# Designs tried in a protein design run: designed miniproteins, single chains, continued (4). Part 95

Each design is a single chain, and the fold is of that chain. pLDDT is the mean over its residues in the fold that is shown.

## One batch from the design tools (miniprotein)

Design m15296
Fold by ESMFold2-Fast:
Structure m15296 (fold): chain A 58 residues (1-58)
Amino acid sequence: VSLTDQELFEIGTQLRDLGYEVTGDLAETLRKFQRDNGLTVDGIAGQETINKLQYLSA
């Protein structure tokens, strides 16, 4: 999935809201989130990762 700058910003904000430390390496933070939530750990914000972030950030 090709993400826009806006979508990347929103993902970073959602991760921060969930208590994750978002550094300059968003992929590293995504891997930690994916591991903690039983998702495939690839550092890519695919549909499953985005759906889980939205669910937890609602």
Scores: mean pLDDT 76

Design m15297
Fold by ESMFold2-Fast:
Structure m15297 (fold): chain A 70 residues (1-70)
Amino acid sequence: SEAEKLELKILLLKAVKDSTELIIERMKENMAKHGTTPDQAALIKRNQDSKEIVDKKIKELDKKLKELKS
């Protein structure tokens, strides 16, 4: 069904978000041990921005899923 397709898409996006959070955490740990370069700071920012886009997409799809179940 269309609802099942949306549920799967949401699940996959949540997996992407979780993976991105782990990457950011590891980068921050590395920066704490070895210091921060402009390149490292920029890479963390890019990953944070990417995570926000994914979060917005999850919320959009969750809203659509609720409408389909109503």
Scores: mean pLDDT 85

Design m15298
Fold by ESMFold2-Fast:
Structure m15298 (fold): chain A 73 residues (1-73)
Amino acid sequence: SLQDVARRLAIEIVSEALKDLSKAKTKEEMQKIKDEYVARLRERARAAGLPDETIDRLVASLEKLLNQLIEDK
């Protein structure tokens, strides 16, 4: 289902983002990584045929998660 596609994509993007964030040395680098993975999520989700509303929700969730992790560092 599209919901399963959305969940799998979100898990993959989060996993990749966390790996890259672990290598970042500054908050500025972490912000760059966040922006890159948000853009990548949007691109891959659109290519997968996910509805705009679903893409917006996934992006909002990813941004919230990554912002929290950056602030906690």
Scores: mean pLDDT 85

Design m15299
Fold by ESMFold2-Fast:
Structure m15299 (fold): chain A 75 residues (1-75)
Amino acid sequence: MRFEATIERTAEDPAAAIAEEIARAREEAAAAGGSLTVVSESATAEKATAVVVVETTSADGERVVATVTLVARKS
């Protein structure tokens, strides 16, 4: 199974917000016996973006791949 998602938020520090989201996603992926790869990351004072790929295996042995685009904008 493969799917795509976009998560957008506002934060006082967009770069820190994206780093926090990546850390949480990595922890969740590891807890599920999977992995997280950061494909791209960019940050400015006004906007931070990252594209991550999360790979896990379902209980049936099916590979699950999610491509998530994270966007944070300065509030």
Scores: mean pLDDT 81

Design m15300
Fold by ESMFold2-Fast:
Structure m15300 (fold): chain A 62 residues (1-62)
Amino acid sequence: SMEARKRIEEITKEGLEAVKNKDLEGLEEKQRELVRLYLTEDPELTAEKGREVGRAAKEAGL
């Protein structure tokens, strides 16, 4: 669980970096990884982090 939490946070950080760099390919890959973790690990935390990345992407015009 703690390792899953660290991975979710790591992917979230990478997703936000992709948004900052306007890297659509990287953003899509990280969002896909978060969806996978949503199904297998921590749905609540993964959904929260997914919304955070999605909001940042929208604000960046992605």
Scores: mean pLDDT 79

Design m15301
Fold by ESMFold2-Fast:
Structure m15301 (fold): chain A 53 residues (1-53)
Amino acid sequence: SAGLTPEQRRAIEKAARGEELTGDEVEAFRAVLPQLDLDGDGSVTPEEVAAFA
């Protein structure tokens, strides 16, 4: 739900846990980064990632 693909959600959950992402998961995470950057400052915090995991 919430407009994320299963691959994007998995990448977010792994990133929030500090787990290493595979190449496909990195691509999925990169695609959703603008949605995770709640401050619009070009950086994504662990707290922002966790809000979507």
Scores: mean pLDDT 66

Design m15302
Fold by ESMFold2-Fast:
Structure m15302 (fold): chain A 71 residues (1-71)
Amino acid sequence: MGAAEAIDRAGAMAAALGDEEAARYASQAGKHYKAGDFEAALEYLRKALEAAKDPRSKEAIERAIRELEKS
């Protein structure tokens, strides 16, 4: 799974689980990633992880961080 797919899945998972703040931060991370701003994307993913309440949201966001760090 690429970083873009992992970020998108993290946002979708957080939204589906009612982690609305985490979903908003993951959405911002996706926008910055598509713009080529990987540093801002990583910062927003860390904010998403801090905001996340559901363990499944946290796991999806952690995966997105790992995939982005490989890029």
Scores: mean pLDDT 85

Design m15303
Fold by ESMFold2-Fast:
Structure m15303 (fold): chain A 82 residues (1-82)
Amino acid sequence: LDEILKHVTPEQLKGKRFVIVGGGVLGGKYKTILEKLGADVVAVLSPTLPRSVIEDIAKRNNATLLEGVNEDNVIDKLKKIL
């Protein structure tokens, strides 16, 4: 959390909607982190779902897809979409 806050502010994330693609423990972890920073996490989806289903959910919710997120890339991925 503290490392993310060095590069991304809660103001940049407040009101942003995300669909996280990445199942298991990591998906739940980043949902919790993003929600603490004021983002709205619409869904955490398995990467094994059909691409059309993932895209439809994101589009219907005006949400940004956040895919393959982990500790090494989360800051770079957030900076690209903010």
Scores: mean pLDDT 75

Design m15304
Fold by ESMFold2-Fast:
Parts: C-alpha cells; sequence; structure tokens
Structure m15304 (fold): chain A 69 residues (1-69)
C-alpha cells in the first residue's frame, strides 16, 4: 500500500496530467482561455517538482498555448 506521502504525490501528478489533457483538448478545439490555461499549467508545474517528464510536458504545452494566442 502507498504511504500518505506517496499517495499525495500521485494525486498531485494525476491533477497535473488532468490539467495537461484538458489544456491540450482546449488547444485542439480552438477554445483556449490563455490567462486561465497558463495559470493551470503553472499549478501543474508546481505540483510536479519531482517529475521532470511532466514538467517538460508542461513547458512544451505552455509554448504551444503562447504560440496559439
Amino acid sequence: SLSKEELDKEVDEAFALIILAVTRLALQRGKLDVELDNRLLEKAYELTKDNPEIQKAVEELRAQVEAAA
């Protein structure tokens, strides 16, 4: 079973992945709220300090959001 600390980390990573999925969908559909989506991506980055793969995905998606604005 997961410790409380391990569970909290997995929850934070899950929230970050949900943010990435929702933002990618908004980008694909031309329904970006650039201010809101940038703030959500910043939260995803903060939640995943121990996961460089997710942080890289956030940085790449932020660049795509800024290019689409």
Scores: mean pLDDT 85

Design m15305
Fold by ESMFold2-Fast:
Order: sequence, then structure tokens, then C-alpha cells
Structure m15305 (fold): chain A 68 residues (1-68)
Amino acid sequence: SPDDDLRTQTQRLLDQFQQGQLSYQEAMQRMNDLYSDLLSQQQPSKETLDYLSRQRGLMAALHRQRQL
């Protein structure tokens, strides 16, 4: 489903960030693009929005830990 594809893309972005393949700024920008695309739909999935929001929060927390 489109929601499953979006969740898969979100997980890949987090994995790529954790592996150092994407910078924090690049990974977060791509997550924001996915979030904006989802919001542009007539009936955005609340479950997928909540999932994306949690993954963005996790990425930000991991980035903060790397600055310590």
C-alpha cells in the first residue's frame, strides 16, 4: 500500500542517517518532504503521520546524542 511504501522509505532514511550515508540535514529534509506529500493527500493516514513524526523525533534525538 502507499502507506507501507511511505513507512519503508521513512525507515530507510533513518537507517541511512544512522549508517552515515546521509547527513542529518539531508535525512531530515527528505523526511519533511515525505510528511508534506502525505499532508497533501485528501485523507492522510493518521497512523502514518504519527509514525513519521516519531521517526523524525528519534532522528533528532540521535543527532543530539552525537553532539555530546
Scores: mean pLDDT 82

Design m15306
Fold by ESMFold2-Fast:
Structure m15306 (fold): chain A 119 residues (1-119)
Amino acid sequence: LDEIKRKGEETLRSLEETIRTADETIGALPAKHAEERYQLAQAREELRRLARELRDNLKKISDESARKRMIEVLRETQRLLDEAAEVARRTGTPEGARLAERAEELRRKAQELADLLES
């Protein structure tokens, strides 16, 4: 449980940093990328919801139901990060490239934590 708690806290911190990077990217995108901006804004709001759920379930890590919910949250997070990275990369901007890189790093952390929880 201690390892799960540490990795969970690291994943949550990385998720919060990725959300901040998404905010910066959305703000920096030129008008011609309005569609990508909209898609990233939607992904950002979903990631914020998932961050809250991860934080709440991490506090209850000893509960089996909380661990099962964390796995579901992490799987949903991975899917959203893959989608967000694709959208960000499609912009062809340096800001989009940074967001895609951060999303890919977080996706790996979320996968590692989900695998650990399933063990």
Scores: mean pLDDT 88

Design m15307
Fold by ESMFold2-Fast:
Structure m15307 (fold): chain A 61 residues (1-61)
Amino acid sequence: SVADALAAENARLDALRDEAIKQHTEYLKKEGYSEEEIKDYLDRIDTVFARLKAERAAALA
């Protein structure tokens, strides 16, 4: 079903987001970024994945 396909795609995007956050957090800490700068960067990643989820939901409708 469309709902099952959307659930599967959302799970995939969530897994990719979690990995991206992990990798970028480690990189930014290593490079000496502040906690505020890291938070801003991670918030941008969340925004991108929220948009991708919305776009995929629209494409499957």
Scores: mean pLDDT 85

Design m15308
Fold by ESMFold2-Fast:
Structure m15308 (fold): chain A 87 residues (1-87)
Amino acid sequence: MEEELLKWAEGEKTFPAEVLRAIEKALESLGIKILEFTEEGLVTLSDIQDAQLREAIKEFQKKLGLKDDGKLDEETVKALLKVYEES
């Protein structure tokens, strides 16, 4: 999961559905709601979905005092996983 989130930071747009749901759950736990991912298996994000998810990540980063650039850097990935595990 961490490796897959870091790959998205490098411009990858295809993820296992469980990774997208983990991100959604972490964001929703902080009051950030974007898309509802109902797909199973491997999901490829559209340009619109990718843009919306990056904006939500930026809000997440801002709420936690991280650099709010919308990138899934190591610090952001660790914060998302921590929130997901505590949910």
Scores: mean pLDDT 69

Design m15309
Fold by ESMFold2-Fast:
Structure m15309 (fold): chain A 98 residues (1-98)
Amino acid sequence: MPLSMVQQALSKATAEQQKKAAEVLKLTEQAIEAIKQKDYKKALEYLRKALELAGASKEEIDYYLEEVEKAMKSGNEEYAIAVVRREVNLAITDYLQS
């Protein structure tokens, strides 16, 4: 349900919140591209910036980055991408609903 929740939250968001969410989405796609290229360091850098921009706490960012790093090291690219999309969508939804 993360994608549907993000779309619903965006429809009720201010123009400023929508712009910030668009920047978060761009950083998320850059993180996914880095995962596909096996550039895990860049993937974690982009993901950190996306989560910080979405207003995630330091504790949430540290937790999400650890989950994604473990997923990437497992060699399951599809799973790592799914984790990135899920965590960012949750962070954006929390930001837009706050």
Scores: mean pLDDT 77

Design m15310
Fold by ESMFold2-Fast:
Structure m15310 (fold): chain A 67 residues (1-67)
Amino acid sequence: MTVAELLSGPLVRVPRSEEVDRALSEVSGVPVEKVADFFADPRDPTRAFYRVPEALWREVERVLAAR
């Protein structure tokens, strides 16, 4: 699956956690400390939730299930 395919489609709102940060880093190649800068809702000052494309979130869920 290409990066463009992973970034296409509807966005899923997911709660932020250390596990999600690590899995998003692993799947996207973004450093863990930069995950919030790429996926956080810019209108949420607490950055408590991410907006993640469904295809990318599916891969994140696979990584989380394997751990």
Scores: mean pLDDT 72

Design m15311
Fold by ESMFold2-Fast:
Structure m15311 (fold): chain A 78 residues (1-78)
Amino acid sequence: IKLTPEQKEELIRRLAEALGLSVEETRALLSVLPLSLDQLVAASDEEIRRLLRQLGFDDEAIDRALAALREFRKTLEA
């Protein structure tokens, strides 16, 4: 999957809302992940759960982030 700059910004906003972070905090968080945004969108739910849990997010926040990613993926298919 290849994301446009607009799609990357939309993903960052959705993740920020899901995780309860600012857009800038979310951008900083994503910069320390061992995945690009394109790889993150293509990653399995289990891979994303492991990464976010390692960063100290609880299961409730992780579930919100996964829901946001699933909704975002639907916009890429349309």
Scores: mean pLDDT 79

Design m15312
Fold by ESMFold2-Fast:
Structure m15312 (fold): chain A 70 residues (1-70)
Amino acid sequence: SALDEALAIVDEAIRNGSVTTEEAIARLQKAGLSREEAEAMVNKYAKGRDTLNVEEALALAKEVIEKVSA
């Protein structure tokens, strides 16, 4: 589910201190977002970096959950 994929991004960031933008994009695509939507959303939080920290992963997950719940 979209919730499970969003939580997986957060869990990876907490466990490792960060999650890669590649993994986050792949998880959002599994959640039902297009590649273009996933890349745009991840890059909004990554700000040109190749990883998201825990705070950024949480913000991304919240936006995804809100989008799929609306």
Scores: mean pLDDT 84

Design m15313
Fold by ESMFold2-Fast:
Structure m15313 (fold): chain A 90 residues (1-90)
Amino acid sequence: MTPLSLARSTLRHLRRHLERGRITREQLERALDSLESQLERHEKDEEVLKVIKELIREIRKALERGREETLRTLDEAIRRLEELEKKERE
């Protein structure tokens, strides 16, 4: 599993739980903190790590604006990570 695929899978999981009302904002924030820490330990490419950290920061900002904005931001982050993975496969 690549760090990009880990981030994408984690964000997909968090989005599903948020959409179904099965995760609180505090739990989502802790999951994002855990994801960032895991990526910092395993990803050696500073540019890839920087992109993922920027996506996590965007999601954290969306949490302040409410659930619908957070879902939209998660969808955009997942899409961007999928595009990055496809480019790596080329």
Scores: mean pLDDT 80

Design m15314
Fold by ESMFold2-Fast:
Structure m15314 (fold): chain A 75 residues (1-75)
Amino acid sequence: MMPLSPEELELLGREVAAVSARVTDALRAGEAAGLSAAEISARTRALEDRLLAALKARHPQLTAAVDALRARALA
């Protein structure tokens, strides 16, 4: 597999940072709304899954890198 270009690595970093920011905002909003830890966890996980799926749909070349980052985060 060809490695990602410097521009693709920069794009990956920006897109992953945007996903992380949105998940953090959703977590804070859930806390402020008085949602349970279980509800917040379920909603933030579903949001992250949707955002990462949308990222892979927009930038298919990043799919392997996104999947590898997710696998490492869950290990």
Scores: mean pLDDT 80

Design m15315
Fold by ESMFold2-Fast:
Structure m15315 (fold): chain A 90 residues (1-90)
Amino acid sequence: SMREELEKKKEEIKKKIEELKKEKEENKEDEKKVRELELLIKTGELELEIIEKLIENLDNPEAMAALFEEVRKREEELLAEYLKEAEELA
């Protein structure tokens, strides 16, 4: 089940965030490592938010279609911008 796979990923991300928070406490005197761990925690929290939104909208095909369409458009825009920049520099 897609829901079961997403719920499993959600729990894996939560576990990683908790491990990173523990590592941050253990390394609190290392400013560089603390900053790196804070960035990883923030990234994990963002991934968790995305997974939760996917789970919430699994039973809503219109919302899921809109989400996939939005992601696809963002990918197309980024690719087009990258290709245009590469052509101008050639």
Scores: mean pLDDT 75

Design m15316
Fold by ESMFold2-Fast:
Structure m15316 (fold): chain A 73 residues (1-73)
Amino acid sequence: AAPSAAQVDFQSELNKITNDAADKLLAGEDEAEVEKDVKKKIDELGKKYNLSDAEKEKLTKAILDSARRLAAM
């Protein structure tokens, strides 16, 4: 089945947060400040999609890991 509009929106928001974090790391922003910004964005995403604290922590880690990988390429 095709992904639902909500799934497409969720994935688009995650991709945007990841790309924004990677761009900031490439621009030489401090990693702690980038992590803080990602946590804020994930908290807002959590309000929209009713994410648990554990899910927000997992997403934050996954996004930061992906952003660091993109910045290292």
Scores: mean pLDDT 80

Design m15317
Fold by ESMFold2-Fast:
Structure m15317 (fold): chain A 55 residues (1-55)
Amino acid sequence: SLDDEISQVEKEMQERVQEFMATEGATLSDEERNAKLMEIAKEMWERIEELEKKA
């Protein structure tokens, strides 16, 4: 279902954020880290939007 696909995207994005924070995010400046997190959030929203268009 659409809800299941959205939940999967959210789970994948949460895992990506966790991995990023454990690796690159720990060594970046606050400004660089926040910029990367914003890009991840944007990618998540774009994926959800595409799923909603497909439904």
Scores: mean pLDDT 81

Design m15318
Fold by ESMFold2-Fast:
Structure m15318 (fold): chain A 80 residues (1-80)
Amino acid sequence: SLEVEEKQARAGLRIAREDLEEAKTLMDQGKYEEAIELYRRAIRVAEGLEKSPNPVIQEEARRLRDEARELLKTAEEKLK
């Protein structure tokens, strides 16, 4: 049902945000490779949720994707 799909999408957004926050903690610890893995996972979840018929979930997913992509770029630059 739509309600189940929305609950699953919101759970996915929560998990992706948790991955993003954990990755930021890993960045502070200099664990850039581990942070990169979590940013990439958050991006994949967000990209899937951009297909949601719910425009609020779509917009939240897009913002999360954009934030995670920017942070991923910073983490990758730290490994150079």
Scores: mean pLDDT 87

Design m15319
Fold by ESMFold2-Fast:
Structure m15319 (fold): chain A 96 residues (1-96)
Amino acid sequence: SLLEEAKRLLEKALKLELEERYKKEKDEEGYEKAKKQIPALAEEALKGLLESDLDAILAEIDAALADGSLSPLEQELARLVKEAVEKVKEYKEELE
């Protein structure tokens, strides 16, 4: 389903951010603890998106991607979140 696809994209984004943080901090215990929280955080983020102004969020992401100041990893994170938001928007349109 579109919501399951959106959740998986959010989980990938959260994992990418966590892996980047781990490279800097080298906290293996904190990494494993945070990794276990990803599914729950993705579900909470998905619920938030269902109640949010998705067009406003998409505009902010597109502006960030167009800025050209984002690192390759930040660009990948932004694209994953954008795809998740687009899937949630499509799901809401199907509820007609």
Scores: mean pLDDT 84

Design m15320
Fold by ESMFold2-Fast:
Structure m15320 (fold): chain A 66 residues (1-66)
Amino acid sequence: SAEIEAIVEEVMALFEELVARGVPLDQAELAAAWHLASLTQDFSEEEQRETFARFSARMRERIAAL
């Protein structure tokens, strides 16, 4: 959904900003994951799972490109 895509893009933007500021990759990933959880706290379990799966796929792709 457009809402899930927007949330994933916002969380990935936070990850990129933290990495650009010199935050270690593991800490930047954790911060992004916490932000994702915060943004989706009122979502259904199914929507949370779908959003996390999309985030996980984007994060895996981004780290593989490093």
Scores: mean pLDDT 86

Design m15321
Fold by ESMFold2-Fast:
Structure m15321 (fold): chain A 86 residues (1-86)
Amino acid sequence: SDAARRAAIRAEARRILAEAERLSGLADKFPELQPAVDAAAVAAHAALQGEDESVATLESMLRTARRQLERARELAERALKEEAER
């Protein structure tokens, strides 16, 4: 149903926001993460606030949030690996 799909999108957007907040703490040490973290949070927030938007639009916002969060994770993994090799 539309309601179930919207609920699933909101649940995933909240999970993305929680992960972005966690990675934002790491961005204090590795500032290269901040743009991707901010972009993920903005897109996830848009998906949460878009109650009147179509499911397709919300899914597009969520795809952007996932893409930016994945970029932030990749940057974090690289930064942590480089620090461990110091």
Scores: mean pLDDT 88

Design m15322
Fold by ESMFold2-Fast:
Structure m15322 (fold): chain A 75 residues (1-75)
Amino acid sequence: SLREKAIENLAKWLKEKYGLDEETARKVAEDILEAFDAMIEAVAKTMIDQKGISEEEAREFVEKARKKLYEELLK
């Protein structure tokens, strides 16, 4: 999946830059992506609650934002 590739690429960068072991690097990469996912969901909730965006439009935003984030981490 795109998410798993993003985790692998981020974990590789963490190992190369900070000398982390494989388990720690993967855990940190997963925690970073989980934090970003939570932020994207919070923004989507704000779009519904404050801007009157439909649930469908908010869902499309979440999917596009996650894909964009994962693609940026693969560069």
Scores: mean pLDDT 82

Design m15323
Fold by ESMFold2-Fast:
Structure m15323 (fold): chain A 89 residues (1-89)
Amino acid sequence: MKLLEEAERIYKETIARLEELLEKARELGAPESFEEFIRKAIEELKEMVEELRELVERGEHERVPGLLYELQQKAKKIVEEAEAMLKES
């Protein structure tokens, strides 16, 4: 299903960006709370992708666009919050 492929793409791209931010945080000596934030964010996004897979497997395709939209919004917000934590501006 095209929407599930899009969700998996968003997940992979977001995880890659968060890993980059985590490496930058280590170089800057950022607090351990930043690593905890990133780890929690990754788990939340993973849960959303698994829910999307379950909906597709069950044939509940009508709910997929809504959850994909929520995933897109959550991924954007997480990246913005992580970038703000490192930039302080």
Scores: mean pLDDT 82

Design m15324
Fold by ESMFold2-Fast:
Structure m15324 (fold): chain A 71 residues (1-71)
Amino acid sequence: SLEELLEELEELRETLEGEAREIADKAIKHLKEGNSEEAERYLALLATLDPEAGARMGRLAHEALKLMGLV
């Protein structure tokens, strides 16, 4: 469900620190607002800074966007 995906994204965000956590926070905020373009932008930045976290969060976020009808 969308609720479970958002919960998993929040849990993943809590494992991050510093700049990576700040970027993840912005990505989740834009995702919750339905702003897919900005969410994708922050996810791309996260993947540049932390490729493993970026890949994991990107997969969850893309699935959430799909359920929201935004991709």
Scores: mean pLDDT 85

Design m15325
Fold by ESMFold2-Fast:
Structure m15325 (fold): chain A 92 residues (1-92)
Amino acid sequence: MTDEEALDLIRRFTLDLQEIVDAARAGASVEEVRKRFEELLDQYEKEASKSPTLEGAYLLFLKILVQNRDELARLAGPEVADAFVELVEKRL
């Protein structure tokens, strides 16, 4: 396991998260966005569980996401941002 694998996980997670944010901006329901994000969290949590380095990167990404709630609200709306924070805090 290398820092490169941790960075790759963060990059892929960021791109997948951006796709969900873009869907919300395009008019996807809060329920649909919540479901997609929960599935995304399950996927990356499973991948991260394979190594302490990946687990650390995953947890760091989740903490950064919670800290950037206001930016998420600006991009996707407050209801989507609150749903993301709720789902993340449940896993921290």
Scores: mean pLDDT 83

Design m15326
Fold by ESMFold2-Fast:
Structure m15326 (fold): chain A 62 residues (1-62)
Amino acid sequence: GKDEALRAGSKAFASGDRDAAAKGAYDFGSTFGPDYARMAYQGAKSGDRLLAALGGALAVGA
């Protein structure tokens, strides 16, 4: 579910595995819609915590 995807993404961020973090962010964002999945993926993949946080905030706001 959403919580499981979020935990997986969070652990991947902590481990420095950007590909796994991007996948987790995409899976979490996709529960809100494809646009949110794309934003979360791009933020996580670039390593930009601000973009990742904005993607997550927009997903919660939808």
Scores: mean pLDDT 62

Design m15327
Fold by ESMFold2-Fast:
Structure m15327 (fold): chain A 82 residues (1-82)
Amino acid sequence: MIVPVHKLDELTREQLEEFAKHPEVQELAKRLGVSPEVAALLHLTLFPTMSADEIVEWLESLSPEARQALLDFAREAVEKLK
């Protein structure tokens, strides 16, 4: 799948909500314990070339503080989208 957006400032809320409907994104959201929109944001903007399994493994390899900070950042970014 070709990912058209690599930066947070280039992503629209409508695009994020559309991608959040994909089954792969919903599974990532369940595994990370976040909303589908947060999982979509992480996959499309920060980890576009990584599989859901690779994203989960990478996040679990981080310190608990670093992982939580990244997830909190993604939640705040979703809330600020138009």
Scores: mean pLDDT 71

Design m15328
Fold by ESMFold2-Fast:
Structure m15328 (fold): chain A 85 residues (1-85)
Amino acid sequence: MKEFEEKLDEKMKEIKDEIEELLKTKSNIEVLEFASRQMAKMSYEMQKLAEEKGIDMKEAMKISTERSFELQKYIAKLLEKKEKE
């Protein structure tokens, strides 16, 4: 489980960094589309990892869902700051 959470956090950090870079040149809609595609890809890869490691799929999905909400909140906050600045 810990290894699963650390891999998920690593992938989330990569997505966050790439979103911040894209916000410099891309529209908010393009950034949101990119984020949605990356979250879908992450979900698929994490499901495969859980299957490989014999992790309970319900627990794996619960953790992934919680982290996805954290990522969505982060993106929303970045977009709000850009709008105010």
Scores: mean pLDDT 78

Design m15329
Fold by ESMFold2-Fast:
Structure m15329 (fold): chain A 81 residues (1-81)
Amino acid sequence: SNIEKIIEEGFEAIDLLEKMLEEDDPNFDAIFEQFEKQFEGAVEKLKTLPEFQNNPELQKKLEEAIERFEKLKKKVEEKKK
């Protein structure tokens, strides 16, 4: 329950960041840097939880969140050149 909610909040944050990047929001860089650090820390912590380690559906959702974040990172690199 709590883990699933954290992952869903991650997807919502990625959606907002994608919109900010598309709109050339001047605050994007600061918010993106903060989110990247928080997301990486959250992923590391979630992987240590027994309920996560024993739940393949949660593992799949986290992998999908990681994939979406990696795609966002590539868009950021492409747009900043």
Scores: mean pLDDT 82

Design m15330
Fold by ESMFold2-Fast:
Order: C-alpha cells, then structure tokens, then sequence
Structure m15330 (fold): chain A 76 residues (1-76)
C-alpha cells in the first residue's frame, strides 16, 4: 500500500527531525516529495504535515485531532 509506505517514510523523517539531523523545513520538503512520488492525495498530505508539526511541538491535543482526521479520511 502506497499509504503504508508513506506513513513509514513520514515516521522516519520525524525521527530524523526529532534527533536534530534535519530541519523542520527540510523534513516538510521530504514529506511533500514522498507524497508526490506515492500519489498521496493533497488533502491527506496536508493532514500528515499538520500531524508532523504537532509531533515536533509535543502538542498532544493537535496530534490526536489530526490523527483522527487522517483515520476518517482513509475510511472514506
């Protein structure tokens, strides 16, 4: 599944950003590039970007909100 591969790529990018190996800007560019390669819908890509930003900022409320929105979109 292209979506599962994308989720794996986003997790790896998040781990590198949290470790300080890449900037938030570089991480976002990589996420967008991977989404384009895997033909991920723009709406879903934007939700994963928001989820990524929430995770970097340790914003547990936003993290739960965006994760729920992603799950709802995938089930439709």
Amino acid sequence: SNLLEFERKVDLILQEALAGKISEEEALERIKKEAKKLNIPEELTELFINLFKAALNQDKKKLKEYKKKIDELIEK
Scores: mean pLDDT 82

Design m15331
Fold by ESMFold2-Fast:
Structure m15331 (fold): chain A 63 residues (1-63)
Amino acid sequence: MEVSGEQIERLRAALADGRVLTVDELAEKTGLPKEFVQRLVDALEAAGLVRRDEEKGGYVAVP
């Protein structure tokens, strides 16, 4: 799946409130497919922009 800058910005906007969000919640907020959201958060985590929250089973933006 091709990633556009707009899709990345939509995901970042959903994470901007600083809450831990699951892949399902991110998909609902962004309107992106769940599989695409999973790939995006994996890439952002590798870049140090997002981290996994093991306690809540979701992801949160790194300040």
Scores: mean pLDDT 77

Design m15332
Fold by ESMFold2-Fast:
Structure m15332 (fold): chain A 78 residues (1-78)
Amino acid sequence: MVERFEVEAPEPEDIALPLIAAGVFAATGQDAVVVARGMSREAAESLVGQSFENEKGRVEAVSVDEEGTVTIRVTRLP
């Protein structure tokens, strides 16, 4: 089952993938999707393709919609 989290991030610097990983990995043992809102589409697009991985799993910024909402995929390792 995939869990969903939402965060407000008015600037791209507010999206630190290692901190998102730490928070999500502490909150759930499941795969998750984090949706970040509040920044411009251009700023949000700068995050796409960034990733962070450790022994607990991987976090990756995968897409941005027309409103500047960033979708971040979280994959837990077994």
Scores: mean pLDDT 76

